# Designed miniproteins, single chains, continued (2), part 92

Each design is a single chain, and the fold is of that chain. pLDDT is the mean over its residues in the fold that is shown.

## One batch from the design tools (miniprotein)

Design m7182
Fold by ESMFold2-Fast:
Structure m7182 (fold): chain A 76 residues (1-76)
Amino acid sequence: MREEIRELIDRVVTAVMLGDQETLERIAREAGLSVSTVVRLGVDLLIADFMGDTEARRAVEERFERLLEEARRRQE
């Protein structure tokens, strides 16, 4: 949930910054999302952080949470 998603978000942001394609692919597979979706979320988070836009960052975090819940629910 909130704390789990925070840790996942940090990993995604770090992987995007480092160009760590393997980590991004692994996260996408584990989450049941496309690599493109994970990359877009990571880029949106980086842009929000760079601009100091806490509202934009929160919106991306909520979007990520909903996508994760929906993907997991589909598998369970």
Scores: mean pLDDT 79

Design m7183
Fold by ESMFold2-Fast:
Structure m7183 (fold): chain A 100 residues (1-100)
Amino acid sequence: SIQEEVEKLLEELEELVKKFAELAGDEEMRKRLEQAIKEAREAVKKGDLKAAVQATSRVVGLLDEYLRRNPDASEELKELASKAAALAIEIQDLAKEAER
């Protein structure tokens, strides 16, 4: 189902976010990322795919904000952020399909 596919993408996003937070060493960002992932999961459980997309967009925004404040961040951090953005786009596309 579309919900099961979104849940799998959220699990992948959560693992990327954990690795990003570990490499970044930013505890406040880790907490905000964990909260946004939790909000996305709760939204999917309620069938609110719009809220799930909004929560994943917040995840991408947090990663982008970190990279903006840390322009010398490693290529690995930049790659993780790019992969997270791609997963967020896939979640958004699946959410649009669910509304059809």
Scores: mean pLDDT 85

Design m7184
Fold by ESMFold2-Fast:
Structure m7184 (fold): chain A 69 residues (1-69)
Amino acid sequence: SELREKEIEVLQKITGLSREEAEKILDLPTPQERANAIIDLLEKKGVSPREAVRRAGLAMQEIERLRRS
């Protein structure tokens, strides 16, 4: 869907995750699970906890905005 494509683009732009990683995150049922998955994946890739949390927060905020507009 068009919304799904925009959500993937937002995740990739803000977090630097791959399309495949972004799609898996967006399939998680709750916002909290999605945020936690972003943080975990970024930390696994060597991103600091502070930076991972910052990027996850920004990405989740933009996704929520897209879904509520």
Scores: mean pLDDT 86

Design m7185
Fold by ESMFold2-Fast:
Structure m7185 (fold): chain A 55 residues (1-55)
Amino acid sequence: GPVPEETVRGVAEAAGVAPSAVLRAVRAGDAAALARLLGISVEAAESLIAGLRAA
């Protein structure tokens, strides 16, 4: 299904990054880019992408 924009916005705001950057990484399935943006592990980024794409 579509990635939930409100959840992406909240995650981006908590990390101090642009919501559009997080959304691009999630839609691309790019765990490494998301991990760099959020300052988290690649494993955590993979889990976050899977959760957001399943919602």
Scores: mean pLDDT 78

Design m7186
Fold by ESMFold2-Fast:
Structure m7186 (fold): chain A 71 residues (1-71)
Amino acid sequence: MMEGERAIEEAARLLAELPGLDPEQAAQAAKRRVELINKAAEVLGVPASEVAARAHALADEIERERRERAR
């Protein structure tokens, strides 16, 4: 049940946190993101490129909402 969706959400959170990470943390987050995207693609039966696009869109939404709340 919805494990693929949870993996996409986790990947999106890692993307949204990326600007605040040092280079080592950013590299670890990138590896984790690739693992989550591949896992979600396998679970959902869709191409990893589509999962990546969804994760990026969700990360952009999280970032936008954070900026709106800061205003």
Scores: mean pLDDT 75

Design m7187
Fold by ESMFold2-Fast:
Structure m7187 (fold): chain A 85 residues (1-85)
Amino acid sequence: MKPERDLTVEEIAERILERFKDKEEVTLEEMVEVMMELFKELGMEVSEEEVREFVTNVFDPDRSGKATKKEILEILEYLKKLRES
């Protein structure tokens, strides 16, 4: 990753899938942890509260507290399709 740009939803989804490849479900807290780690790697200052709100709105809109690996893959496939269109 280059520190010159913001994290994309696609990059976040890919990192979550890589981290939790052996799990069927990822909790909201686990997704927040991955995103916070990515921002730290990029040298970006972000609050946990802002990250939690973003993750909830993108990966957990139903407020279930979790996302399945399948749901995250579907989001990633949708984003890739938008880039190709």
Scores: mean pLDDT 72

Design m7188
Fold by ESMFold2-Fast:
Structure m7188 (fold): chain A 75 residues (1-75)
Amino acid sequence: SLAEELEKAAEKALEAAEEYAKQGDYDHAILVLRIAIQELERALAEEKDPETKEKLRRMIERLREKLQEIEAQKA
C-alpha cells in the first residue's frame, strides 16, 4: 500500500541521514530528512484514511526529531 511504501521510505531516509551525519556530512543528512518530511506532509494532506493519517503523522514526528538532532550537531 502507499502507507507501507511511505513507511519504508521514511525508514530509509532516517538510515541515510544517520550515515551522512556519521561521515560529518550534515548538509546532506538535513537535505534527505527535509525531502522525506515534505513528501510525507503532501501525502498526509491528500490522505482520507484516519489510520493512515496517524501513521503518517508519527513518521513525520520521527523525521522532525532526527532533523532537530542533526541541526544541533551542525551548529
Scores: mean pLDDT 86

Design m7189
Fold by ESMFold2-Fast:
Structure m7189 (fold): chain A 66 residues (1-66)
Amino acid sequence: DELVEELTEKLVKAFSTADLSDEARFRREIAAFIDLWLRENGIELDPAERERVIEAVVERVLAALK
């Protein structure tokens, strides 16, 4: 999934020094970043596809940073 891979790479770099102790806040910040990035690139996703992308990116970023 090219979109998940690209977003994961960007977010791993952006969140490399992030505090991972508040996972709920971290997930919200990732979701906000994804929403902004999609909006800036003119990409519209179905709600189910958006949730899938956010979940996959969050899991990959957390795995990479932990």
Scores: mean pLDDT 78

Design m7190
Fold by ESMFold2-Fast:
Structure m7190 (fold): chain A 105 residues (1-105)
Amino acid sequence: AQAAANATFAALADGLEALAEAARRAREADPERAAEVVRELAEGAVRAAEGAVRAAEAAPEVDRATAERAIRALEEMARIAREVPEAEPLARELEEQRERLEALL
């Protein structure tokens, strides 16, 4: 159902925003442990983004505002990941998922 796909997409967009915020806060609170935490959050963001792309592909229409929120969260997460050596390889995967979401708009 379109409503179910849209609800899943919205929940994953909210999850991406939460992961990006958690990564930013982790870096601010404890720089010494931030690298491993950011890597784990970036891995979670890649999985959430893959789910969001699948949900968007399953929906006949994607809510543009929700998609733009997901794209912004992925851009922020990729930016944070690039600044952390342990998470840097995940920045490329995050950017690839962002491009896939943009292609669906």
Scores: mean pLDDT 83

Design m7191
Fold by ESMFold2-Fast:
Structure m7191 (fold): chain A 99 residues (1-99)
Amino acid sequence: MIDVLKLFKENFEKLDSDDPDVVIEALKNLTKLFLEYSEEFKKEVPSSELLELGEKVTLVYLKYKGKDKKVESAIYAFVGALEKLKGMEEEAKEYFEKA
């Protein structure tokens, strides 16, 4: 059984890592939670936590922009999944095409 809130918090903390491979895995795990466990995610994770996640991912993007294309690709896939979770299908498609 998946503990969505626990997995969310663990991967949120991993975004602070100085290791880009750890950051990429955290982004992939969060992307999977949004796409595969969207119902559980909407029930268990408050919207305030999603806002903080968006802010943290923006800071990660600014840190790696133009320096690590694998991190940038993982962020685009993540943002696409987040937009899809919000029902923003056209925006999700645009970000998935950039990933």
Scores: mean pLDDT 80

Design m7192
Fold by ESMFold2-Fast:
Structure m7192 (fold): chain A 57 residues (1-57)
Amino acid sequence: SEKVLEQLKKEAEDLGYFIKAAEEYKREADATMQENIDELINKLEKEKKEVEEKIKK
């Protein structure tokens, strides 16, 4: 349904904003926190890619 596709597109967009926010936060973080943020960014990027694949199909 079109509503599901619209929701998935919004989810991908929101994930993109979260990734950018995490990258900005990382710039001011200490080394330990930067490692934790990198792990979070990797997880968010994986989720975004999975959502984008669902949109494509």
Scores: mean pLDDT 83

Design m7193
Fold by ESMFold2-Fast:
Structure m7193 (fold): chain A 97 residues (1-97)
Amino acid sequence: MAEEEARELGEEMAEAVITFVKDPEEGAKKLDEVRERLLRLVEEDKERGELAARYMSEGVTRAVREINEKLSDEKASRIAGAAIRGVGVVQEGLLAL
């Protein structure tokens, strides 16, 4: 159960990062939603929060890698911005542990 929840959050994080590169406004909203879910999980159960943060970190890495393989140099700055925001969410969750 905990691992399934963590995997789902990882996928939602990946979607948020991908969305941010294509539509920064919608992507920011999704990043905020995933951030709130992570922080709530950390407050309720630190072990589940830590597991979720790990999967979310992997989700950011995977999304950035997939986008970089398919996009022009023109979007490189947006990809970097999405990665920084995704990492920031994970880092905030880990600091709340």
Scores: mean pLDDT 81

Design m7194
Fold by ESMFold2-Fast:
Structure m7194 (fold): chain A 67 residues (1-67)
Amino acid sequence: SEPVDLSDVNAIVDAANTMAEMYERAGALEAAEILRKAAEEMKSQDADSARKTLEEAVEEARKAMGL
């Protein structure tokens, strides 16, 4: 697994979409949708805002999975 460059908004968006695809393949559809929506929002953000959006989306996805 390649390390994600959290200073690059494109890398953060790609990481969110990759996680969403993994969750979708595992049947965690609500968690996948949360991450896909976050990825779309991040496209209009700077890297600092995108990191915060990703962190919030990961926490929301965990709650959706009962974790």
Scores: mean pLDDT 81

Design m7195
Fold by ESMFold2-Fast:
Structure m7195 (fold): chain A 61 residues (1-61)
Amino acid sequence: DLEVKAVSLYTASKINAVGSETSRLLAERVPENRETFLAGSKINEEASKINLEKARELEEK
């Protein structure tokens, strides 16, 4: 079901956006692992954008 798949991708995009912000905050609060958390933030931000684009593409079909 394309509609269910699109909704799941929108949800994943939002979860990834929250994960990006959380990792950014952890980079600030746990400076010993700052580089790891900043990398995680960037990965989650990119995943959020990709999932959003995929969801929109599915809705166009």
Scores: mean pLDDT 82

Design m7196
Fold by ESMFold2-Fast:
Structure m7196 (fold): chain A 68 residues (1-68)
Amino acid sequence: AVDEAVEIFQRTKDAIEGKLEDVADPRVSLAFVEYLVDKAKNPKELAERILKSAPDDPVAQRVAEKAK
């Protein structure tokens, strides 16, 4: 389950970065990941894995905080 969450995050991040390449703030791309985490049945675990993959990313930190 958690392994699937990490895979979803990686796929989503790659897809978003490809589609939103020209956005003014790279955090805008990751805001969509935050939205997907909000829809997940296990948002705490997904958010924790996202934070572990990008601990210095403010969006990853916010996602983990929101999922508490």
Scores: mean pLDDT 57

Design m7197
Fold by ESMFold2-Fast:
Structure m7197 (fold): chain A 85 residues (1-85)
Amino acid sequence: MSELEREVEEALLIMQAALIKKMPDENAEDGIKLAKQFAERAEELGLYNALAAVYDALSTLYEKQGKIDEAEKWRKKAEEYRKKA
């Protein structure tokens, strides 16, 4: 993957994470599935900024479902990867 292709992929994943984070509570389950797919892609490519954004979105989506412990887990992962970025 070229450097430019990596930058574009990272920017797109960050944007997609921001959009799914704002999904209605009714769509939180679908948002979580989509966010997990984005996390796998970001991890494969080593895109730490995108991983942080996706994990932050996962935290918010789990919070919308009332799964507070799961939300805290993903929030901590988002903070960890934000420090690596």
Scores: mean pLDDT 83

Design m7198
Fold by ESMFold2-Fast:
Structure m7198 (fold): chain A 68 residues (1-68)
Amino acid sequence: VEFSPEFLDAWREADVDGDGTLSGDELKRLVELLKKRSPEDLKVIDTDGDGTVSEEELRALLSRAGVA
C-alpha cells in the first residue's frame, strides 16, 4: 500500500492530539480532507469498493505501511 504526501498530511491534520489514532470526528475530518486534496487516495483506502472507510481499516493500512 502506498500513501501520498497528501494522505499523510491529512492524517496528521485530522489527528489533533498527535497520538496516531483517530476518533469518529477525526476520521470524518480525514475523509473531508482527502475528498478535497486527494480523492484518489480515498479510493485506494476503500479496498472493497463500497464507498466506506472505517477507522480500523485506516489504522491497519498505516501500521502495515511501516513494515511493507
Scores: mean pLDDT 63

Design m7199
Fold by ESMFold2-Fast:
Structure m7199 (fold): chain A 100 residues (1-100)
Amino acid sequence: SLPSLGELAQASLEDLIAELQRLGLSEKKARELLNEIYKLVKEELEKKGITNEKYLEYLVRELMVTYIVGGIEAMKKLALSMGFSEETVEKIAEILKKLE
């Protein structure tokens, strides 16, 4: 069962791993994927002078929730609207495409 958007928006990284496992990923692959996305989001925020850990966790969660509910195109639109570079958005999309 797909959880509600509100439940996913409050999800911890462990909750996101569990949801990715329901979509057919191994725990190892789910953790590797989240770690790579975390790194890309962190680098994007650091370029903007942002070091707030809660905001970083919030953005990773929002991008993953949007991907789980709406797919890659919805995630790309959200990331661009948040001021992410097209290069970073495409790198995140390529990581997520490896799940398909």
Scores: mean pLDDT 77

Design m7200
Fold by ESMFold2-Fast:
Structure m7200 (fold): chain A 71 residues (1-71)
Amino acid sequence: MEADKLAEELADLLVEAKKRGFITPEEAQRIARLLDEMAANPVLREAGLSKLKEKDPELAEQVQAFLDARA
């Protein structure tokens, strides 16, 4: 439940930032924290990648590569 909401938040933040072509410092910090959570939590990782694939498959691949590099 909470993992699903965090996954949706991450996907929305990344997709919105890509559309705008920039990211705020607060958004960057939040995204970094969510990515760290995904690296530590398999449920959140699967939920986050699933939401990203629905909205932007290319961005999902980039996030997956980042998480794999940290494993």
Scores: mean pLDDT 78

Design m7201
Fold by ESMFold2-Fast:
Structure m7201 (fold): chain A 67 residues (1-67)
Amino acid sequence: SAELVADLAAFLRQLQSGPPPLSDATIEAIARAIAAHFGDSLRHARELLADPALLQAAAEIARPYVQ
């Protein structure tokens, strides 16, 4: 759904660190790909990431894969 893609794009923006950041077009493309492939599994993951401690842990895990 468009709402899920928008929420994923916002989440990916929060995980960015250092310049240059990923472009908005790239973030939205990644968000759409994730939503298309993971569906319901991603909905559950998003609900779990409502915890700020889990969000911080996810950011640390993602750090090697973001610019």
Scores: mean pLDDT 60

Design m7202
Fold by ESMFold2-Fast:
Structure m7202 (fold): chain A 81 residues (1-81)
Amino acid sequence: GVEEARELIEKGEYLKVVEMMQAGKVDEEEAARLILEHVLKQLENEDLEGKRIALEMLLKEAEENGLPVLAELAREELEKL
Protein backbone atom coordinates (compact mmCIF):
# COMPACT_ATOMS: atom_id res chain seq x y z
CA GLY A 1 0.00 0.00 0.00
CA VAL A 2 0.89 3.70 0.21
CA GLU A 3 2.91 3.25 3.45
CA GLU A 4 5.04 0.46 1.92
CA ALA A 5 5.67 2.63 -1.16
CA ARG A 6 6.76 5.54 1.08
CA GLU A 7 9.24 3.31 2.98
CA LEU A 8 10.71 1.95 -0.27
CA ILE A 9 11.10 5.50 -1.65
CA GLU A 10 12.94 6.58 1.54
CA LYS A 11 15.35 3.66 0.95
CA GLY A 12 15.81 4.60 -2.73
CA GLU A 13 14.16 1.37 -3.96
CA TYR A 14 12.11 3.05 -6.70
CA LEU A 15 11.97 -0.06 -8.93
CA LYS A 16 10.07 -1.92 -6.16
CA VAL A 17 7.56 0.96 -6.12
CA VAL A 18 7.15 0.56 -9.91
CA GLU A 19 6.47 -3.16 -9.33
CA MET A 20 3.82 -2.26 -6.71
CA MET A 21 2.13 0.05 -9.24
CA GLN A 22 2.11 -2.74 -11.85
CA ALA A 23 0.62 -5.17 -9.28
CA GLY A 24 -2.11 -2.66 -8.35
CA LYS A 25 -0.86 -2.37 -4.74
CA VAL A 26 -0.52 1.43 -5.03
CA ASP A 27 -2.09 3.94 -7.41
CA GLU A 28 0.28 5.21 -10.13
CA GLU A 29 -0.64 8.84 -9.38
CA GLU A 30 -0.15 8.37 -5.61
CA ALA A 31 3.24 6.66 -6.10
CA ALA A 32 4.42 9.41 -8.49
CA ARG A 33 3.36 12.07 -5.95
CA LEU A 34 5.25 10.30 -3.12
CA ILE A 35 8.42 10.01 -5.23
CA LEU A 36 8.29 13.72 -6.16
CA GLU A 37 7.54 14.73 -2.54
CA HIS A 38 10.56 12.75 -1.30
CA VAL A 39 12.86 14.21 -3.98
CA LEU A 40 11.70 17.78 -3.22
CA LYS A 41 12.35 17.25 0.52
CA GLN A 42 15.88 16.00 -0.23
CA LEU A 43 16.45 19.11 -2.38
CA GLU A 44 15.03 21.63 0.17
CA ASN A 45 18.47 23.07 1.05
CA GLU A 46 20.08 22.65 -2.41
CA ASP A 47 20.98 25.57 -4.68
CA LEU A 48 19.13 26.20 -7.95
CA GLU A 49 21.65 24.23 -10.07
CA GLY A 50 21.51 21.20 -7.75
CA LYS A 51 17.70 21.23 -7.85
CA ARG A 52 17.69 21.48 -11.66
CA ILE A 53 20.13 18.56 -12.09
CA ALA A 54 18.19 16.30 -9.67
CA LEU A 55 14.82 17.10 -11.30
CA GLU A 56 16.27 16.52 -14.81
CA MET A 57 17.53 13.11 -13.63
CA LEU A 58 14.10 12.32 -12.14
CA LEU A 59 12.41 13.29 -15.43
CA LYS A 60 14.79 11.05 -17.43
CA GLU A 61 14.27 8.06 -15.10
CA ALA A 62 10.47 8.56 -15.19
CA GLU A 63 10.45 8.63 -19.01
CA GLU A 64 12.73 5.56 -19.27
CA ASN A 65 10.57 3.55 -16.81
CA GLY A 66 7.23 4.48 -18.42
CA LEU A 67 5.97 6.71 -15.58
CA PRO A 68 4.13 9.52 -17.45
CA VAL A 69 2.54 11.08 -14.32
CA LEU A 70 5.91 11.35 -12.55
CA ALA A 71 7.52 12.71 -15.75
CA GLU A 72 4.84 15.44 -15.99
CA LEU A 73 5.26 16.38 -12.31
CA ALA A 74 9.07 16.59 -12.66
CA ARG A 75 8.73 18.75 -15.80
CA GLU A 76 6.33 21.13 -14.00
CA GLU A 77 8.80 21.55 -11.09
CA LEU A 78 11.63 22.23 -13.59
CA GLU A 79 9.49 24.95 -15.24
CA LYS A 80 9.08 26.63 -11.82
CA LEU A 81 12.87 27.00 -11.42
Scores: mean pLDDT 80

Design m7203
Fold by ESMFold2-Fast:
Structure m7203 (fold): chain A 88 residues (1-88)
Amino acid sequence: MEEALERLEKIKEEYPEAKETIDKIVSLFTDLVLKVAKGELTEEERRKAIQEISDLLNKLKETINDYDKFREIVDAIVEIAKKVLEEA
């Protein structure tokens, strides 16, 4: 987890315009994963969360304009979410 968080912080320093979008995706995705694990997520909340995450990912892709960096960000976010789920 710490290594993935450090990678995201470094990327946010390279792309300060993407910082808010990255932070929102991390927050929404980890919240979604935890709610799914607890069985607390309704169908409507799941649909809204997926749509919001999708919209933010599209915004991030346009802001970064670098496929390899975009992939690195997504992989780091997934790693963070997996670690949060393992600790839940």
Scores: mean pLDDT 79

Design m7204
Fold by ESMFold2-Fast:
Structure m7204 (fold): chain A 71 residues (1-71)
Amino acid sequence: MEERIKEAAELAVKDIKENGRISDETIEKIAKLLGVSPETLRNVLLGKARPDEKIAQFIEEVRRLQEEERK
């Protein structure tokens, strides 16, 4: 699980770095890695839904990786 969360977070950070946002294609790939629906992930990222445990861990890992790259 943690390995898939890290892979998902790295995909998100790369897309944000290259395109300034997470694309729909990347959201679908992340959702598959986390075992959630793409719709659920989109709603959480838009602030329309509360994150479940997996999505919360993913968001935390994205934040951690972004902070490490800024150092």
Scores: mean pLDDT 78

Design m7205
Fold by ESMFold2-Fast:
Structure m7205 (fold): chain A 73 residues (1-73)
Amino acid sequence: MERERALAAVRAFAEKAKGHKVKIVKYTDDRLEIEVEGSEEVKRAADLTVALIEQMSPEVRKEAAKELEKLMK
């Protein structure tokens, strides 16, 4: 399911980004933007995660953004 893939990707990214500064700076109906202050590996993981989420339906994108906010708490 799209939802499963998006949530799994967000969770994997959050785990990889543990200890780094990560902020969701924007999500609108069609965009998710994440600001990452860390290593190139973490930045690359953020880019791949955003690209994957952008392929999903708007409903799944909103759910993925909420999940990421929870994990970055």
Scores: mean pLDDT 71

Design m7206
Fold by ESMFold2-Fast:
Structure m7206 (fold): chain A 99 residues (1-99)
Amino acid sequence: MLIATRRKEDVERAIKLAEEQGLVLYVTPEAAPAAEELGADFEVVEDPVEFIRQGLVSLLLVDEHADPEVIRTALEKGIPIYDVRAERFLSEEEARELI
């Protein structure tokens, strides 16, 4: 699971989801300080676009500040995108509106 959110509250929600589903947590550099403060076990991904291209991501978590290229790459790879603020999965059409 890759977290591409900036806000501590969004990172906290994403960590809870990872724990509930037994997923390995990956975070962007912008999310890393919040994840560390929350005591999560995570790995920092410096190039999230390349990480998604390598097939290492099964679920992408985003908010309104997510990098459009990260969203585009996830869509191209058929990776589910979860909006942590809306608390739901985005359709392909909805995710494209964020690009």
Scores: mean pLDDT 77

Design m7207
Fold by ESMFold2-Fast:
Structure m7207 (fold): chain A 72 residues (1-72)
Amino acid sequence: EENLEEAHRKLAEEILKELEERGLSKEDLEKIRRHLEGSLEGKEVEPLSPELAEKLQEALAEVMEKNKIKTK
C-alpha cells in the first residue's frame, strides 16, 4: 500500500503527458495534477470544471488501458 504513492505519481505523470498531447494548457495540467493527487487519495480537493473532468477521464482511461493495472 505504501507502494501506491509511487504508483500514484507515475500514473499522474502519464495522465498529464496524455493530456498535454491532447492540447491542454500548462495551467490546466497543474489543476488536474492537484485534483488527481487528492482524488486518487480520497481527499477533498477543488472540483474540476466539467470540461477538464471529461478530458481527465479520457486520459485516465487511455493510460489505464495501456498499463492494465489489474489484468492484461
Scores: mean pLDDT 70

Design m7208
Fold by ESMFold2-Fast:
Structure m7208 (fold): chain A 78 residues (1-78)
Amino acid sequence: MDKIQQLLQQAKDVENQKQQAEDEGLAEVGRADMMASDPALRAEAEQRKADAEARLQATLNALDSQLNALKNEANKLK
């Protein structure tokens, strides 16, 4: 029982990390969009936005894989 609860808590922690990564990634994209208001910085802002979106997607994919593995392990112990 305790191990199932620990795995579910770890899954919750990964979900929290995913939410934090989304919040941080969207904030970074938002900052890049604000930079795009300056014509001199527009190209740099577009590049930073693309990089931020790519990093966010990679992070979310990795966290989803971890979350699925933890939930699968918890189910095996039932």
Scores: mean pLDDT 81

Design m7209
Fold by ESMFold2-Fast:
Structure m7209 (fold): chain A 84 residues (1-84)
Amino acid sequence: MSVSELLQHFTLEELLQVAKQVRTYPPATEVKQLQQDQKLLQYLKENAHRYSSVEELLNDPEVPRQNHAYILQLLRELELLDQQ
């Protein structure tokens, strides 16, 4: 599945549940980090049609560089989930 198809296949709620598996949220910052992840995932889902590759997604100026490793792991987990 392409990165565009993968992002469109899952709901925002499903993407956020996988995100919670990929990173640990400290209790004091959990709400803020979840809100930031939700905004990022919503942006990626709405703009999925613009990405023919993972490289194009990571090169989007709206995607912060500090989130690249996180996004790569998230996409890997989504591919594994889709194969089940």
Scores: mean pLDDT 77

Design m7210
Fold by ESMFold2-Fast:
Structure m7210 (fold): chain A 89 residues (1-89)
Amino acid sequence: KAEEILQEALARVREIARRAAEEAERLRAAGDDVGAAEVLLRAVEESREILEKAKEEVKDDPEVVKLLEEGIKVLDEEAEALRAELARL
């Protein structure tokens, strides 16, 4: 169960990232760098919510919780990088 929740959450996050990357690339091709960064930031924020919810559901499994926490940390770092990029644009 815990491993299944982890795999479902990671699959959803990967699909969100894929769609956001495609949209961001189209926006950059059109000269909309701000829109591209905003799309990526929203995808990171949505992905973080998915991992936080999964973490609450599997809190009795320390190994799976640790993997979700590592994923959340990566997303937090990506969000800060994107906010810094938006501040420069």
Scores: mean pLDDT 87

Design m7211
Fold by ESMFold2-Fast:
Structure m7211 (fold): chain A 109 residues (1-109)
Amino acid sequence: SPLRESLGRLIEEIGKTIDLGKKNSTDPQVLKLVEELEKLRAKLQELLNDPNASVQELIDVLDEISDVLAEIEARALAAGQVDLARQAILAEASATTLRMWLRLLSQEQ
């Protein structure tokens, strides 16, 4: 499924953001955002394994992921952590694209 493949890629990009944040940041606020991102990734994985999960629940968790990634990006840029900022930007773009696609799919159903 193209959706499952795209969601799998997003989960991988989120994982890279988490790893970079943990290894490269000593900012307590970035580390807190990384912990929030880990919880949201787990929630996304649970929804993907739930046959009763709604499209709206997926959209809502992707929206929360996008917000956390935007905060990580802003703090990473302010701290000069270019690799973390770049990875957060890429993950946020993927989450936003999937959220828009799911909204369109929801309107057709």
Scores: mean pLDDT 85

Design m7212
Fold by ESMFold2-Fast:
Structure m7212 (fold): chain A 83 residues (1-83)
Amino acid sequence: SRAALEAELARARRELLEAGVGLGMALIRRGVANVILSNPNASEAERQEAEEMLARARAEIRELEARVAALKERVAALEAQLG
């Protein structure tokens, strides 16, 4: 039914918003790590922590970019079904 498709669209839009927020946060963490790593005065401990943050952020970005792409396709397909 139209109501069932509208409910699925609402769920997909919520998941897309959540994934988008997560991606934004991961991009910020990548930026912070890169700032630390570009600082010539950063200690070895600070560089190690930044490298670990960068590795985690890169993994999260890859996962979330794939999820955002899939959810955008799902939203578009549901919107097309609704007209």
Scores: mean pLDDT 92

Design m7213
Fold by ESMFold2-Fast:
Formats: structure tokens, sequence, C-alpha cells
Structure m7213 (fold): chain A 89 residues (1-89)
């Protein structure tokens, strides 16, 4: 639950950064992909399928990591990697 909220906040920051870079279409595409993955994760958590939910969360984090790397946002790259470590435990 808390990891999903953290990822939603990271997506908001990425959308802002893409907008500042003049890439609002890329911002929208990223947001839709990540929100879709997080929606599936929440659904699996509600069904008690924690391992399946973790797979969707990891895919969402990978999308965020790729976007953060494209923007050169070292802090978001670090945050994404920390979330991956938390999920793998």
Amino acid sequence: EEIIKELEEIVKELVRRYGEAGKPVQATALALRVIGLLWEAERFLKEGKEDEAKKYILQAVQEILDAARELGDTELIKRANEIIEKIKK
C-alpha cells in the first residue's frame, strides 16, 4: 500500500519534469503506463495475491527508473532502486 503511494508521488514528479523538458506527451504516456500497473497491483493486493502484486509493482518501478534515467534525475534513480530492494525482501 505505502509503496504504491510512494510510486504515485514519484510519477507526479516525473510528469512535472517531463513537462519542464517540453515533453508532455511522454509525460502522459508514462503516467498511463505506471498508473495501469499500480491499479493491477492494488487489485491483486485486495485479492490476497501479494506475490503477483509485487510483479506489477516491479514493472511500475522499472518504467519509473527508465524515465528517471532519460531525464538524468539521479535522486529519482536512487529512490526507484531503494523501492526495488524493499520489494525483493
Scores: mean pLDDT 79

Design m7214
Fold by ESMFold2-Fast:
Structure m7214 (fold): chain A 91 residues (1-91)
Amino acid sequence: SMAEKLEKEKEEREIQLLRDMLAGSNLAKEARARAEEMVRQGRTEEEITQDYEKRVAEIKANEKNPGLQLGKIRELEMYHKLVLAEVRELG
């Protein structure tokens, strides 16, 4: 639908903004290196996202402090978005 297309465009713009804001950072460099490895291994975006979801579940299981858990999940989400952006750039 048109609404689904607009939501996808908003997500893509958010990812691009995050990438631009973090350009040249260590996080961006690590995300690029991981994206190159994932592309080399022939992994799909779905497989990369499943890996991310598993890591989120591990944080929820192992980190009992709510503030630290939220912080770790947000950092991982940001990293995952950067990895997906780099995977898409690499083709």
Scores: mean pLDDT 84

Design m7215
Fold by ESMFold2-Fast:
Structure m7215 (fold): chain A 60 residues (1-60)
Amino acid sequence: GKKLSEEVQNFLKNVYGLTDDEVAQVNKLLSEGDKNKAIDFLVEKTGLDEITAKAIVEAS
């Protein structure tokens, strides 16, 4: 399944304070093919807008 790159995972942890469990949840949602839920989860955890969160997911 599709997952976040290690670079993006480290960026989210270091800049937005995501935990390893929260990053794992994003990867789980992406592996299940639910990209929109992964984006919504990132918006909830980071406070980013949906366009920016989508760009982060698609950069991986």
Scores: mean pLDDT 82

Design m7216
Fold by ESMFold2-Fast:
Structure m7216 (fold): chain A 62 residues (1-62)
Amino acid sequence: GEAAAILERAGRIWAERAEELTGVPVTAEVVSADATRGVLRITTPLGEGLLTVAISDALKWL
């Protein structure tokens, strides 16, 4: 849906900026998304974690 598309794009931008700031490869993948919130899986060489983000906040990253 639209929320998942927003989260995918926002997650990509977030990961790119994190990589620029840290010098460490960062990827973000959409795990789940509903109308108001989503979950991103963040992967780095140091490990992976889950980030919950409001769709309204993700829109601000675009």
Scores: mean pLDDT 81

Design m7217
Fold by ESMFold2-Fast:
Structure m7217 (fold): chain A 52 residues (1-52)
Amino acid sequence: SPDDEQRKRWAQGWEDIAVDIARRAGLSDEEIAKIGDDARAAAKAMYTTILS
């Protein structure tokens, strides 16, 4: 659905931002991956709350 595609793009945008911040903070690859996963999940939940 259009909402699924927008939610995916929204989540990817927040994941990219969180990963960039984590890299600049000097975190490990493992920590960066976890932060990216957490940010993507949080962004999906946030999108659903705002637009559903």
Scores: mean pLDDT 81

